# Designed miniproteins, single chains: the designs that were tried, part 109

Each design is a single chain, and the fold is of that chain. pLDDT is the mean over its residues in the fold that is shown.

## One batch from the design tools (miniprotein)

Design m3788
Fold by ESMFold2-Fast:
Structure m3788 (fold): chain A 61 residues (1-61)
Amino acid sequence: TQSKIAQEVAKLALEAGESGEVIEHFLQGVADPERADEMIQQAIQAGASKELAEKAKKLIS
C-alpha cells in the first residue's frame, strides 16, 4: 500500500540523515505517483543522494 511505501521511504531518508525537505519531496512522490519522477528530482536538488533517490523510485513505482 502507499502508506507502507511512505513509511519505508521516510525511514530510509531519516537513516541517511536527509533533511525534512528531502523527506517531504519523497512523500509527495508516494502520494502522487504521476509526479514521482518530478518529486524525486526535487529531492535530489534538495540534497538527496542518487542512491537513495533510486531506492525511493523503485519503492514508489
Scores: mean pLDDT 78

Design m3789
Fold by ESMFold2-Fast:
Structure m3789 (fold): chain A 70 residues (1-70)
Amino acid sequence: DAMQAELKENLLRRAQQLLDEAQRLQQQMDQQAAEAFKESPYDGGNLRAEGDALLQRLQEEADRLLQEAA
């Protein structure tokens, strides 16, 4: 069924978009944390922890969509 294939493709595309956003966010947070860490290890650690929490939420949402597409 072409309609079912299209729905699956749309879910996979949405999951990929979330994963791409998570990857970009991780790179930005890593860079910001590295710069902050040069001034203060404490500030760098805090930025990393906030980024990790957001990444986990995006990953969980992507996993949900991938399971729905299966």
Scores: mean pLDDT 77

Design m3790
Fold by ESMFold2-Fast:
Structure m3790 (fold): chain A 80 residues (1-80)
Amino acid sequence: ETVVTWDDLSDEIRKEYEAFEEEAIKLGEEKASKEEVIKLLEKAIGLLTKMANDPNMSDEAKAAALARKAALEAKIKELK
């Protein structure tokens, strides 16, 4: 099977993306301001854009990264 996972990306991109997403969700659920959550989600979107431009990524992996990016952009619009 040729299922692309987050492990197929560079450790740097994967870890930064996961850290920003998880931290943003936690902050949104607890006591963080909307501005702090939005800032972290915007950084995650930047990392997903870099993933979509990775020459080692399959078209499926690029599509998945773009879909995730769209979901985070929708979340930012909810918070604004």
Scores: mean pLDDT 67

Design m3791
Fold by ESMFold2-Fast:
Structure m3791 (fold): chain A 90 residues (1-90)
Amino acid sequence: SIRSQAKQQADQILSDTERQILDMAKQGASIEDIEQLAKQGLNQIFDILSRTSPEDTAELVAEGSKRVSETIKEATELRELTQRLQELLS
């Protein structure tokens, strides 16, 4: 169904956004750039869901926002760990 396809597409965008956040953190991107990427991903999810599943949009976007926030926290921890490892290897 269109609704099922929209949810799968939103899930794919969410997974891709999470992966990109972690990859950016590994490359030393700023937290501001990571947050901008996260915002773009969430806006894309909102656009797809609001068009096809407006009644579920708020709940699914809230869930996606929580997952993205947790991934940003992991990205921040990865940056701190990378900096500590560089200090130890210097």
Scores: mean pLDDT 80

Design m3792
Fold by ESMFold2-Fast:
Structure m3792 (fold): chain A 61 residues (1-61)
Amino acid sequence: MKLTEEEKKKALEEFTDYIAEKLGLPKKYVVSTAEMFLNMTDWDVGAAKRAFELLAKQLNV
């Protein structure tokens, strides 16, 4: 919660794009998931990407 509104918007856009590209889904279907991961990682895009990669690996089992 140390980020400005603009920094949060940028983080959400970057992470939403990352998830959408990785899953091959439209951004509108993944934005809520991206927001959830960012909230859990205190809006750290790097940490959110790592958390998502761990989940994606489990889903591929």
Scores: mean pLDDT 77

Design m3793
Fold by ESMFold2-Fast:
Structure m3793 (fold): chain A 61 residues (1-61)
Amino acid sequence: KPSEEEIDREIEVALGLMAIAIAKANGDTPEEIRAVADRVLSRITHPEAQAEVRKAAEDAL
């Protein structure tokens, strides 16, 4: 059974990936996508979630 911390981490990852995907789908510039990624990363509390979202942001650029 996953812990509440594991569930929270997965939720942070999912929300971060969704925000970046929406920005990219809207045709946002690389600078705008970076701004979205930075904002999302500042709200993520789990280091593992931060690493995964950061990688996704780099892949989106």
Scores: mean pLDDT 79

Design m3794
Fold by ESMFold2-Fast:
Structure m3794 (fold): chain A 70 residues (1-70)
Amino acid sequence: SIEEIKEKLKKILEEMKKLRAEYEQLRKDGKLTPEKEKEIHQKLLELSQEMADLNVKLRKLLGRDMETPL
């Protein structure tokens, strides 16, 4: 449903915001290790891909009434 997609998008956005804030804080404090940087980057990439997939699904639901032949 559209509601479920919106909830998933909200969760992804909050997760990305937290990761970005942690990354910036660690960078400014000089505590960002290469291992931690790679981990955060990988998670952000995965979340970005999931967000893109959900946006495609949301657009399909909004733009193609033909997928619901009622």
Scores: mean pLDDT 78

Design m3795
Fold by ESMFold2-Fast:
Structure m3795 (fold): chain A 73 residues (1-73)
Amino acid sequence: MKLDLKKLTKEEREKFMQELDSALRRYAREGKPEEEVRKDFIEKFKLTPEEADFYVEMVRRIREALEEYEKKN
């Protein structure tokens, strides 16, 4: 992994986590396919496959929560 979270300052880690959270919410709203979301987490955020799978599941849960809140169906 090129990005080592343990070597980041508290502020740098917080910024990284904010960018990751922003991406989770964006992917959930856009309905991006899970395979593409997984690829983005590995390639852009330098996550492991296991971590990427966890975040793909989070995107799914956020999407379901947003759909329930909006009651569009």
Scores: mean pLDDT 73

Design m3796
Fold by ESMFold2-Fast:
Structure m3796 (fold): chain A 92 residues (1-92)
Amino acid sequence: MTIDVFVRKDGEWQHWGTFVAPTVEDAIKIIGIVLQYALEQGAEQVRFRFEPMSASAAKELKRGVLKLGQELGLRVRVEERNGELIITFDLE
């Protein structure tokens, strides 16, 4: 699956990059790495936009990111738009 990563710093959204994850597990690992770097840089929010995926993969991804948010003490918002998943983490 393709993941577009956006980081908000100093009130401005920046497209950080596009990543490819073969599995939901790989996607969660990428999210964890990105969140760590964003936190170290003093970012305000990180947004992950996923290409359309199967309902089962979407459910597993949602569960994994909510768990990751709980473990890191971060607020997570999940939105679905035109089959795409948009996941936003609040870092401040």
Scores: mean pLDDT 83

Design m3797
Fold by ESMFold2-Fast:
Structure m3797 (fold): chain A 62 residues (1-62)
Amino acid sequence: PARVLPAEEVQRRAEEVLAAVRDAIPADMSEEEVQKLVLQALLRNDFDVAAATRALRARLTA
């Protein structure tokens, strides 16, 4: 959708970002915390998966 993003699409994009950053996530971080970081990255990058992934990886690997 061009303007309204359905919940299924949000979840799919979150899963794509999560898969792309999984190797950079600390072993002691909870799944709930990981989900929050992924959603925050998507929200801050207008749900652009590539931009959110790049931003989140940069934060996790700094």
Scores: mean pLDDT 78

Design m3798
Fold by ESMFold2-Fast:
Structure m3798 (fold): chain A 70 residues (1-70)
Amino acid sequence: AAAAEELRRLVEEGRKLLDQITKETKNAVEASRAGDEEALKKHIENIKKLTEQYQKVREEVRRAARRLRA
């Protein structure tokens, strides 16, 4: 695939992960307000997992951007 197309795909994937993190954060806040400790723990764990996935996508974006500069 073309480097520009790959970069666009990775950026879109990163945006989807950020949207999921935002939704999980709102769910965590609601669970905290409701005093639901089990739900809060689950949402925090999901946020950590999504953040790790987002960091991997960021590394791939940097690699694709370097290829575009070459």
Scores: mean pLDDT 83

Design m3799
Fold by ESMFold2-Fast:
Structure m3799 (fold): chain A 91 residues (1-91)
Amino acid sequence: SLSEKEKKAIKELSKELGLDEDVVEDVLVGNPLTLIILMEEGLKKEDLEKILKVAKELGYDESVLKIIELFLKNPNMTVEEAKKLLEELEK
């Protein structure tokens, strides 16, 4: 279950990015595939920076933070390349 602080942060980020709350939650709780899909649909570097900031503030796992940081460093990363990185992190 999410804390009140986490729920408020998700709602605020959802409104700011124009995304559904469940989609924002999926990215923050470690579903990198959701992030990959959002990037394919046109999520901007500035939006990704906002997601990273919120994830850090809420104390999410470093594996999630690393995935977001990889997209920030490699904005031209394809969905296929990102899926390969996800498989590497699962090992």
Scores: mean pLDDT 73

Design m3800
Fold by ESMFold2-Fast:
Structure m3800 (fold): chain A 86 residues (1-86)
Amino acid sequence: GRPAPPLTPEERRVYEEVKKWLLEKGYHKSQAETLARVAARAAVEDVRGHPVPRETVIEYMANLSLVTKEEAEEAYDKALEVARRL
């Protein structure tokens, strides 16, 4: 597949806030960066009026970052909270 495009300015803002929040909760840097990147893209897309399949995103995040579904869900919910404030 093609390499993923870089984050948009809006996605980057969500990414930075979610990453900081995850690091403050004790997540490893690599996990925080991966979770925040996927969550930011999905949350911005959802808030822009394109419904994102929640369970699919959470499962993808959990598998990609090697975290639990509960941890992935927490990261995604935080990204949605931040995206809704933009």
Scores: mean pLDDT 83

Design m3801
Fold by ESMFold2-Fast:
Structure m3801 (fold): chain A 80 residues (1-80)
Amino acid sequence: SVVDEAMKLADEADKKVGEILDDKSLSNDEKAKKIEELKKQFEEKMEELKKKASADEQEKIDNMLDIMKSQFERALKYVK
């Protein structure tokens, strides 16, 4: 389902944020840039899924977007 695809995207994004934060080869500025790029890609993909979603599914996707946006913002504060 569209909701299952959205959950998979959220799980993948969360994992990638963790990998970026744990990467000792990257500066904090490089980590911030990668997290911002990941956030943009995630938001774009989620908006594409919303176009195919029912009203109930859109609400669930919006809730996932809000949670993930908060996680991205916390990660960015940590490295900035």
Scores: mean pLDDT 87

Design m3802
Fold by ESMFold2-Fast:
Structure m3802 (fold): chain A 77 residues (1-77)
Amino acid sequence: GPLEQAYEELKKRITDPKVIEEIDKAAPSLEERVEMLFDVVERGKSIEEAKLRVEYLRALENNDPEKYSEILKKMLE
């Protein structure tokens, strides 16, 4: 499907295989992996920034205001 295609195409743009391994470890879902790859490849974000954004979005989906507020603070600092 389109997510699997996006994942494979974005992975081809990563030179260091350790970056892919870190993204796969941080993001158990394909959707989160594609979001992290897109942040790194297209938005020029570090792995750490991409991971914080995915954790923030996950906390929003789980309706956990304490968690997303704390993550947002880390992202803005």
Scores: mean pLDDT 82

Design m3803
Fold by ESMFold2-Fast:
Structure m3803 (fold): chain A 70 residues (1-70)
Amino acid sequence: MVKFRIIIKGGSFGTGVKLAEMLPGAKVRLLPDGTIEVEVTGDVTREQVEAAAEKLKADAPGIEVRIEEL
């Protein structure tokens, strides 16, 4: 079951891979419009997802990150 979906705009596929490496059971998909989706199925808290997203934004300034809890 997917627990969180993270949507990244303005990044590369590599930006999505960096986020996926921080989170258990994460899968990365590049959409046709250039949007990156990272789906997290592992046992993770919202706080851990938010911390990973903040770290990612620090490493790649200018990206937009949206977190959806499922």
Scores: mean pLDDT 79

Design m3804
Fold by ESMFold2-Fast:
Structure m3804 (fold): chain A 91 residues (1-91)
Amino acid sequence: DELIRKALEDPDPEVRVEAVKKIGELMAKDPSALEKGIPVLEKAITEDPSEEVRKAAVEALQKILASDNWTLEQKEELRKRFEEIFKKREE
């Protein structure tokens, strides 16, 4: 919860970048590490005003997708979810 708060609510973009990266590392290691980890990364990508924070969230997603700790089915669900998000950014 404190990590999620830092990722979404800290006034310093650098603190939000570090929190988002840590969420990505935790989720890449264990899909069950944070119940709200994926929703937090989704919010960071779609809602954060800082380009650096949005990039960090995309990099966190890429680490999760590269992880051997996630099943092919779990990775497909993540790709589909975030492809819709990226499509909206281009519209």
Scores: mean pLDDT 79

Design m3805
Fold by ESMFold2-Fast:
Structure m3805 (fold): chain A 88 residues (1-88)
Amino acid sequence: MEKIREEMLEAATLSARASLALMTAYSDYLGARNEARRRAAAGGEAARREAERRIAEAEEALRRAGEELQRADEEAQRRIEEARKAAE
């Protein structure tokens, strides 16, 4: 019984960390978009190109964070299932 509880806590920790990373990346993405919009409205062509580059970088980070969350969720589910089988 204790092993199931330990594996569930570990699984929850993995999912929580991945979720926090995704939320951080999403917050950065929104920040980049808002800053880019303000700078593009006030700046010239160079400012718009810089804004597009920053948005693209934030989108890539968000994509990677989403993939990490999916992997963490799959691992968490696998660990819980293995712990349940071991307790039978």
Scores: mean pLDDT 75

Design m3806
Fold by ESMFold2-Fast:
Structure m3806 (fold): chain A 93 residues (1-93)
Amino acid sequence: SEEEKLEEAAIETGVKLGYSRKTIEEAIKLFKEKFPDRVVTPEDIILASKIMDLYKIPKTAKNLAEIIELLEKAQRGEINVDELLEGIEKLSK
């Protein structure tokens, strides 16, 4: 499907950014447990990876999934900018 092609492109983008394929696949799986109808895109991976690099967050599947979740919640207006930044900072400690 088009969605499967887009998520495969997201995985390949993560691999090019220095993540293992297994790490990206597990991060997408963890994210989709909370957001089952949401397609993870290359742009989601790029933005999350930039945030992880900026905040020196360990490149684990759990941390990548948490960053994508925080960004999704902020985009939906479910959390504000202060809550987004607090969530990101907790992962850098």
Scores: mean pLDDT 89

Design m3807
Fold by ESMFold2-Fast:
Structure m3807 (fold): chain A 63 residues (1-63)
Amino acid sequence: GAAELLREAVAVSKNGGAAAGAAEALRSLQDGDRETARRGLENAIKLGSGEERELLERALKAL
Protein backbone atom coordinates (compact mmCIF):
# COMPACT_ATOMS: atom_id res chain seq x y z
CA GLY A 1 0.00 0.00 0.00
CA ALA A 2 0.87 3.69 0.02
CA ALA A 3 2.41 3.57 3.53
CA GLU A 4 4.90 0.83 2.53
CA LEU A 5 5.96 2.79 -0.59
CA LEU A 6 6.38 5.99 1.44
CA ARG A 7 8.56 4.19 4.03
CA GLU A 8 10.74 2.82 1.19
CA ALA A 9 10.99 6.28 -0.45
CA VAL A 10 12.20 7.81 2.84
CA ALA A 11 14.76 4.98 3.25
CA VAL A 12 16.28 5.40 -0.26
CA SER A 13 16.07 9.22 -0.42
CA LYS A 14 19.24 11.26 -1.05
CA ASN A 15 17.31 14.58 -1.06
CA GLY A 16 16.43 15.98 2.38
CA GLY A 17 13.43 17.96 1.10
CA ALA A 18 11.91 14.97 -0.70
CA ALA A 19 12.60 12.70 2.30
CA ALA A 20 10.97 15.19 4.69
CA GLY A 21 7.95 15.55 2.39
CA ALA A 22 7.55 11.76 2.11
CA ALA A 23 7.83 11.35 5.91
CA GLU A 24 5.23 14.11 6.44
CA ALA A 25 2.87 12.47 3.90
CA LEU A 26 3.29 9.14 5.76
CA ARG A 27 2.41 10.82 9.10
CA SER A 28 -0.70 12.44 7.56
CA LEU A 29 -1.76 9.05 6.15
CA GLN A 30 -1.29 7.41 9.58
CA ASP A 31 -3.48 10.19 11.07
CA GLY A 32 -6.21 9.40 8.48
CA ASP A 33 -5.75 12.68 6.58
CA ARG A 34 -5.53 11.40 2.99
CA GLU A 35 -6.01 14.87 1.45
CA THR A 36 -3.03 16.37 3.33
CA ALA A 37 -1.01 13.22 2.56
CA ARG A 38 -1.82 13.57 -1.18
CA ARG A 39 -0.77 17.25 -1.22
CA GLY A 40 2.47 16.54 0.66
CA LEU A 41 3.24 13.63 -1.65
CA GLU A 42 2.67 15.76 -4.79
CA ASN A 43 5.14 18.32 -3.40
CA ALA A 44 7.69 15.59 -2.51
CA ILE A 45 7.49 14.19 -6.08
CA LYS A 46 8.60 17.61 -7.43
CA LEU A 47 11.78 17.41 -5.29
CA GLY A 48 12.58 13.70 -5.74
CA SER A 49 14.50 11.99 -8.54
CA GLY A 50 15.20 8.51 -9.91
CA GLU A 51 14.02 5.57 -7.77
CA GLU A 52 12.67 7.88 -5.04
CA ARG A 53 10.41 9.73 -7.52
CA GLU A 54 9.14 6.40 -8.92
CA LEU A 55 8.28 5.18 -5.40
CA LEU A 56 6.56 8.49 -4.55
CA GLU A 57 4.51 8.38 -7.79
CA ARG A 58 3.47 4.77 -7.01
CA ALA A 59 2.49 5.82 -3.46
CA LEU A 60 0.31 8.64 -4.87
CA LYS A 61 -1.48 6.15 -7.17
CA ALA A 62 -1.96 3.77 -4.20
CA LEU A 63 -3.74 6.46 -2.10
Scores: mean pLDDT 80

Design m3808
Fold by ESMFold2-Fast:
Structure m3808 (fold): chain A 59 residues (1-59)
Amino acid sequence: MTLLEQVAASTVRGALDGGLSEEQAIETTATLLRNMYWMSDEEARRKAEEVLRRVLEER
């Protein structure tokens, strides 16, 4: 996994472990990707949704 994917996955896991909903996990991760990696809102949300799906499959 790239560093970006590792950071996104850790953010999703932390949000879910903290009791946030899947939608809140997506929003938090998308905000992180937009701010740290200069992604558009659409790209960040798509990547966050992809990472959430992957994290849920690993659980």
Scores: mean pLDDT 80

Design m3809
Fold by ESMFold2-Fast:
Structure m3809 (fold): chain A 66 residues (1-66)
Amino acid sequence: LTTEQQATIVKITNEAIARVDAGAPVEEVHRWAEERIEKELGDKLTPEQLEAVKRAVRTAIEDAAA
């Protein structure tokens, strides 16, 4: 991952966590984050990298909601 791609992932992750902290339903936050990852990184990452990013963000959302 490039520095710019990593910064985008961190930004999406932080916004997702903020949404969970604000009381947004976890399912809604997962959907929002996945859509945003696909829009910003979908054509820039390999399918394997894209899946890894989606898994990492999904885990962060679940941890924030625990």
Scores: mean pLDDT 83

Design m3810
Fold by ESMFold2-Fast:
Structure m3810 (fold): chain A 88 residues (1-88)
Amino acid sequence: MQELLDELVANAEQIKANIEALSKKVAELAREAGLEEEAEEVEKKAKETLAALDALAAAPTEENLEAFLKAGKELAEVMTKTMEKVRE
């Protein structure tokens, strides 16, 4: 388990870059559709997910992994809901 967590941490910078790029694109699409509040919620959840990933990278524990997975799930749910509204 610990060895797998250490390997995940080694890829943390790439994961951060991907989260930042994706959340920025979703927020930009939301703003273009006039969904400012949804764009702000995506940005907030992205920031929370990045903070959880930073905590995991600093201390690769099961608790920090669970926190990161929870934040990532919440971000995915907000992005999905936002993109459904953009398609309207």
Scores: mean pLDDT 83

Design m3811
Fold by ESMFold2-Fast:
Order: sequence, then structure tokens, then C-alpha cells
Structure m3811 (fold): chain A 99 residues (1-99)
Amino acid sequence: KEAYEKALEGGAKAGELALKGAVEGGASAEKTTGAAITAIGSGVTGAIAARKGDKEEAKKAGEEGKKAAEEAGKAASGEKGKEAGKKGGEIAKKAAEEA
């Protein structure tokens, strides 16, 4: 399927996993919103780069999104949030790379 669609789906999944991990770790919805937004943003950035055929930019966006999602998740819900953010970010990164 289209790289753009895969990257968007990856970003959405990353946001979902970051939010789920943070909430399960006891963080409030307010604290988890940032983690979810950051993870989704990485997918959008990757999708845009993939549509332009810029493989390097897509990979970079995915990697930065992965790191940001991990850090945001950790801030919201400690270790559990970090792990969820990392997994979500990796999905977004892989979607962008497969573009």
C-alpha cells in the first residue's frame, strides 16, 4: 500500500500505544496527551517525507519521533510509559522506513 498511508497508520498506532502505557501506569489523561501527540506527529512527518521520496528525511523523522515518544511516555508514566512510547515510536519509524 501507499507509504503515506502506512506512515499515518504507524503514527496513529504509536499515539495509541503511548497513551495506553501512560494511562495504565497511572498517569492522568492530561499528562498522556503530549506523548500521544508527539507519537502521531512523527507519523505525519514521516508520511510527508515518504510522499516526496525522501528516504533519508523519512528515516530521520521516524527516529526523532521514536525518541520523542519514548521521552514523553516516560515523563507521563515512568518506565511503563517509556516502554509504550518506544514501541509506538518504533512502529512509526518502521512505517516511514518502509515508504
Scores: mean pLDDT 60

Design m3812
Fold by ESMFold2-Fast:
Structure m3812 (fold): chain A 108 residues (1-108)
Amino acid sequence: LPELSPEEREEVLAFVEELTEEKFEELKKAIKEVFEELDKDGSGSVPFEPFVKALSERTGLPLPVARFLFRLIDTDRSGVITKEELDQFLKEGSVELLRSFADAVLLE
């Protein structure tokens, strides 16, 4: 992530702290639908800016939270989400994993 303001860090932390397993399953569905809408040509890859914008618009999440979620899924830091990274996130993603990732990227 680019350097987050204190306010942006608070938004991400509040999101992660309030996230339930039920809301996380709803979020996984939204992420999958956004990927499928943007990957219309079947390339199997979705870039950062269109994904962040579409996810924020679809879910009502703040842009810092949508950027955080992109970085969580983009495990190789390529700047795109691949179908393989999405499938791994959908299978292995949990609230606990997301909290651990938040700690790793928001700590000094």
Scores: mean pLDDT 78

Design m3813
Fold by ESMFold2-Fast:
Structure m3813 (fold): chain A 107 residues (1-107)
Amino acid sequence: EEEEILKFSLVLTYIGLGRYYLKQGKLDEAEKYFKKALEIDPENGWAYLYLGEVYLKRGEYEKALEYFDKAIEIMGEDNPRALRAKGEVYEKMGKTDEAEELKKKAE
């Protein structure tokens, strides 16, 4: 019964480490920790959201969209953070109309 609590704590620790490395610009380390979180909790919407942010910072827009779409699927279509992040990808791709629409949905 304590195993489930330890797994939950480990998932939160991996998400925290991933976010720490993401803030430092260490994208490979950030990706490793978010993927470790998904090995324990495959439906963790926050891990998918942060993986999307890793790929967005790498300029890999198609992969970023795949991860943000998975985060929206898990966390709900009305999640403002995931919608804004997806809008940022479209903005970086030069798709300004799609970016504007997604940002309006996030308000």
Scores: mean pLDDT 85

Design m3814
Fold by ESMFold2-Fast:
Structure m3814 (fold): chain A 70 residues (1-70)
Amino acid sequence: MSLAEALRTLVSLSPEERAAVEAAARAVRDETDPERVYRLVKEQLLAAGIPEERAEAAALVIAHDVAASA
């Protein structure tokens, strides 16, 4: 999945899926390793019942944001 595809997927999230993504982003706010952020966010979203494609999209965007902020 490309970053552009991930961003398009994020705008199509339900309110419940969006709340789960926001919770996952808050949980990893102090993480500095993008690979670790990607793994933790994806695992948390999959555990919350978010479909794999949407979980991967959110994990990619959040990990990219962490990399850009470092």
Scores: mean pLDDT 80

Design m3815
Fold by ESMFold2-Fast:
Structure m3815 (fold): chain A 96 residues (1-96)
Amino acid sequence: SEKDVVLTVSKQLLAFVGAIQDMVLALRQQGRDEKAEAFGKEAQKLLNDTLKKVSEALEKKDTAAIEEVFKQFVEGLHALAEKYDAPVPEIHIAPL
């Protein structure tokens, strides 16, 4: 149902926020506060871009586009993990 899709998308976006927060905390625990701040800013930009694309795909009721946006987010977050020497997050993408 449409309600189930919206709920699944909301839970997935919360998981993405949690992954970013865990990565920031891991960098801070390593004493890398400047890297944590820089990573956090780029990750927030990535999340904002993802939220916009998800909203557009939801309006079109295009679940395949939502799944592709989620995959692009995970790929982008992995690239940021490599750039900032952050631990690679374990993220599962929920099926729609």
Scores: mean pLDDT 88

Design m3816
Fold by ESMFold2-Fast:
Structure m3816 (fold): chain A 79 residues (1-79)
Amino acid sequence: SVSMTKEELAEMLREKLEEWAKATPDPRLAEAITRLVRAAIDLQMSSDDPAALAAFSEAAQAELERLLAELGVDPALFA
């Protein structure tokens, strides 16, 4: 098992969100992704707990999948 550092987890989250933003066809989804990236950066700056970043990443993915479903976009494109 690989123990992920706070920095490594934040990097993975940032890369995933940037990939989704780059592929985003809808400005509402792009805005939501931008807000989540900012929230992730704020959490990284204010918290030393990698578990908090992991929980945020999981919650952010669920929120984006929900938004994609509401917008009629296939979430599999961003999985």
Scores: mean pLDDT 65

Design m3817
Fold by ESMFold2-Fast:
Structure m3817 (fold): chain A 83 residues (1-83)
Amino acid sequence: SAAREALLEERIARIAKIRGIDVADLSERQKEQLRVSIEVALKLRKIGLEFDIELAKKRGDTVALQQAQQELARVEEEIRILE
């Protein structure tokens, strides 16, 4: 979908910028490997955020709970776009 490609292109550009690499210098194979890595990283981030929510609940940390819930909603939307 157009939304899937836009999200993946944005994430690839962000990774390339952090690494000091020009996106135009990435091969199609490297871009495909990055797409897979982005999808896996989002799923792992969701698991980590679910742990953070349970920890915040146990500690009664309402600020951490709200932050983790907001971030989880964003990550779940990105996963939905990539499905």
Scores: mean pLDDT 87

Design m3818
Fold by ESMFold2-Fast:
Structure m3818 (fold): chain A 88 residues (1-88)
Amino acid sequence: MEKELELTVKTKSGVTVTVRIRVKADGSVEVEVEADPASKKVLSSAEVLEVVVEAVKAAYEKFGVDGFEAANAAVLAVGALRNELRAR
């Protein structure tokens, strides 16, 4: 049984971040995070936390206990996105 969640969060600075979380039938978790390429802004730590909180809530609501692994993966993916935007 495969479960999928797509969440779009608009930060206070106007950056649109899309988070896709997929829990596969074998229990593996895939997370994809992308920011609107037109934004080119560095996400503040507060904005990263905003996206993380919304992704964690959505994952728990959609996946229940399985959502814990998905939420952990989402946290790591958003952190990686912040580092990528900062390097620009």
Scores: mean pLDDT 65

Design m3819
Fold by ESMFold2-Fast:
Structure m3819 (fold): chain A 78 residues (1-78)
Amino acid sequence: SRQAELTALQQRALEDRSPEAIDALVEAMRALLEEAGLPEEYFREVEALEALLRGRYEEAARLLGIPKEEILREIAAG
């Protein structure tokens, strides 16, 4: 299923942290959002996830509308 494919991509991106794995996950999530006809806000969440996975915490915080310190706290907590 698409959900199983997304789960596999998510696990790979989290484990490998490679640009290719992150790109594959982001592309699959965007495709799913387009097919589902979800609003632009969900695409911003995908952009925030991409920024987090690439270590761009300031950008992720901006996209999510929260302080960078909150992002760093969540990462430190696991």
Scores: mean pLDDT 77

Design m3820
Fold by ESMFold2-Fast:
Structure m3820 (fold): chain A 98 residues (1-98)
Amino acid sequence: ASPLEQLEALRAALEQDEKEGKARAMDWLLLAILAHEQGLEELAREALEKAREILEEDIAEGKADAMVLEALGEFYRRLGLEELAEEMFRRAREVAEA
């Protein structure tokens, strides 16, 4: 299978996890990173937005993992989005202190 077909299959599996209440921000973030590395920027953007949605819900529910916030910050920094990266690192510190 092509890289696109493999990543679309991964996306389908993660969408199934979401239907089963097993959605994890890190899984969608890893899909976004892999899609970006393959030049699949639309898939990367969609996966990143889904990771952000799950992460914001986890933060609101007091379930956020500081490691996921740090990973998202590192990805934003690789994309040249420094202010968003700094925001994620700040939020990771706040979660670790809560």
Scores: mean pLDDT 84

Design m3821
Fold by ESMFold2-Fast:
Structure m3821 (fold): chain A 81 residues (1-81)
Amino acid sequence: STAEELRELFEKMKESLLKLADDMVAQGVAPEDVRAFLIGMLEWEKRLLIEEYPEHAELIEELAEEIKRTIEEHAKQLAAQ
C-alpha cells in the first residue's frame, strides 16, 4: 500500500539524513547549521509528498515530525562533543 511505501521511504530518508549530518560535521559544518539545513530539506520534501499524496497528509506529518525530532537530538549530541 502507499502508506507502507511512505513508511519505508521515511525510514530510509531518516538514515540518509543522519549520515549526511555526520558527513557535514566531519567537513567542518557547525552542528546548528547542519540542523537548520536538514530540517529545511525535510520540510520541503514533506510539502511535496503531501501535494502528491494528500490522502496521507496526516501520516506524512507524523513521519516528518519523528525525523525532525531525531535530527534535533542528533545535532544536539554532535554539538556536545
Scores: mean pLDDT 88

Design m3822
Fold by ESMFold2-Fast:
Formats: C-alpha cells, sequence, structure tokens
Structure m3822 (fold): chain A 76 residues (1-76)
C-alpha cells in the first residue's frame, strides 16, 4: 500500500489508491484529507503570489494537491 502511494503518477492510479483508502477508512476521511491537501497547496501558491493559472499551471496545481493527499494518507 505505502509503495503504491509513493509510485502514483497518473489520475487513474490515484483514483485506485483513493478508492482503496476510502474502503478502509471511509469516504468522509478521504474528503477531510483532500480538503487539507488543497488548503496546504493553496497556501503555498498564495505565498508565491500566484493569483491566476493557465492550463499547464492548473495541471501542476492538481499534481501538487494529489501529492499532498498521498502524503497525508501515508501518515495515517
Amino acid sequence: FKEELENVKTYEELEEVVSKFAKKYGVDEVQELLAKAFQKVQEKYEKEGKTSFNDEEKKEFDKEVAKELLKLMLEK
């Protein structure tokens, strides 16, 4: 499980891992961790003065949120 979390590189792989986590800990737990991950990445980008995103920057933001979510799931 931990090894699967560290090797997630696609949205499909992320979805499979999130599904496994939700089955073990519950959907509500996943939603809480997702909210925390989003908040952490948003705060980081606010510190950098980013107020708008193009399509490539949105992809990078989504990747950062996914990475933070995986990190929070690993800490459980």
Scores: mean pLDDT 71

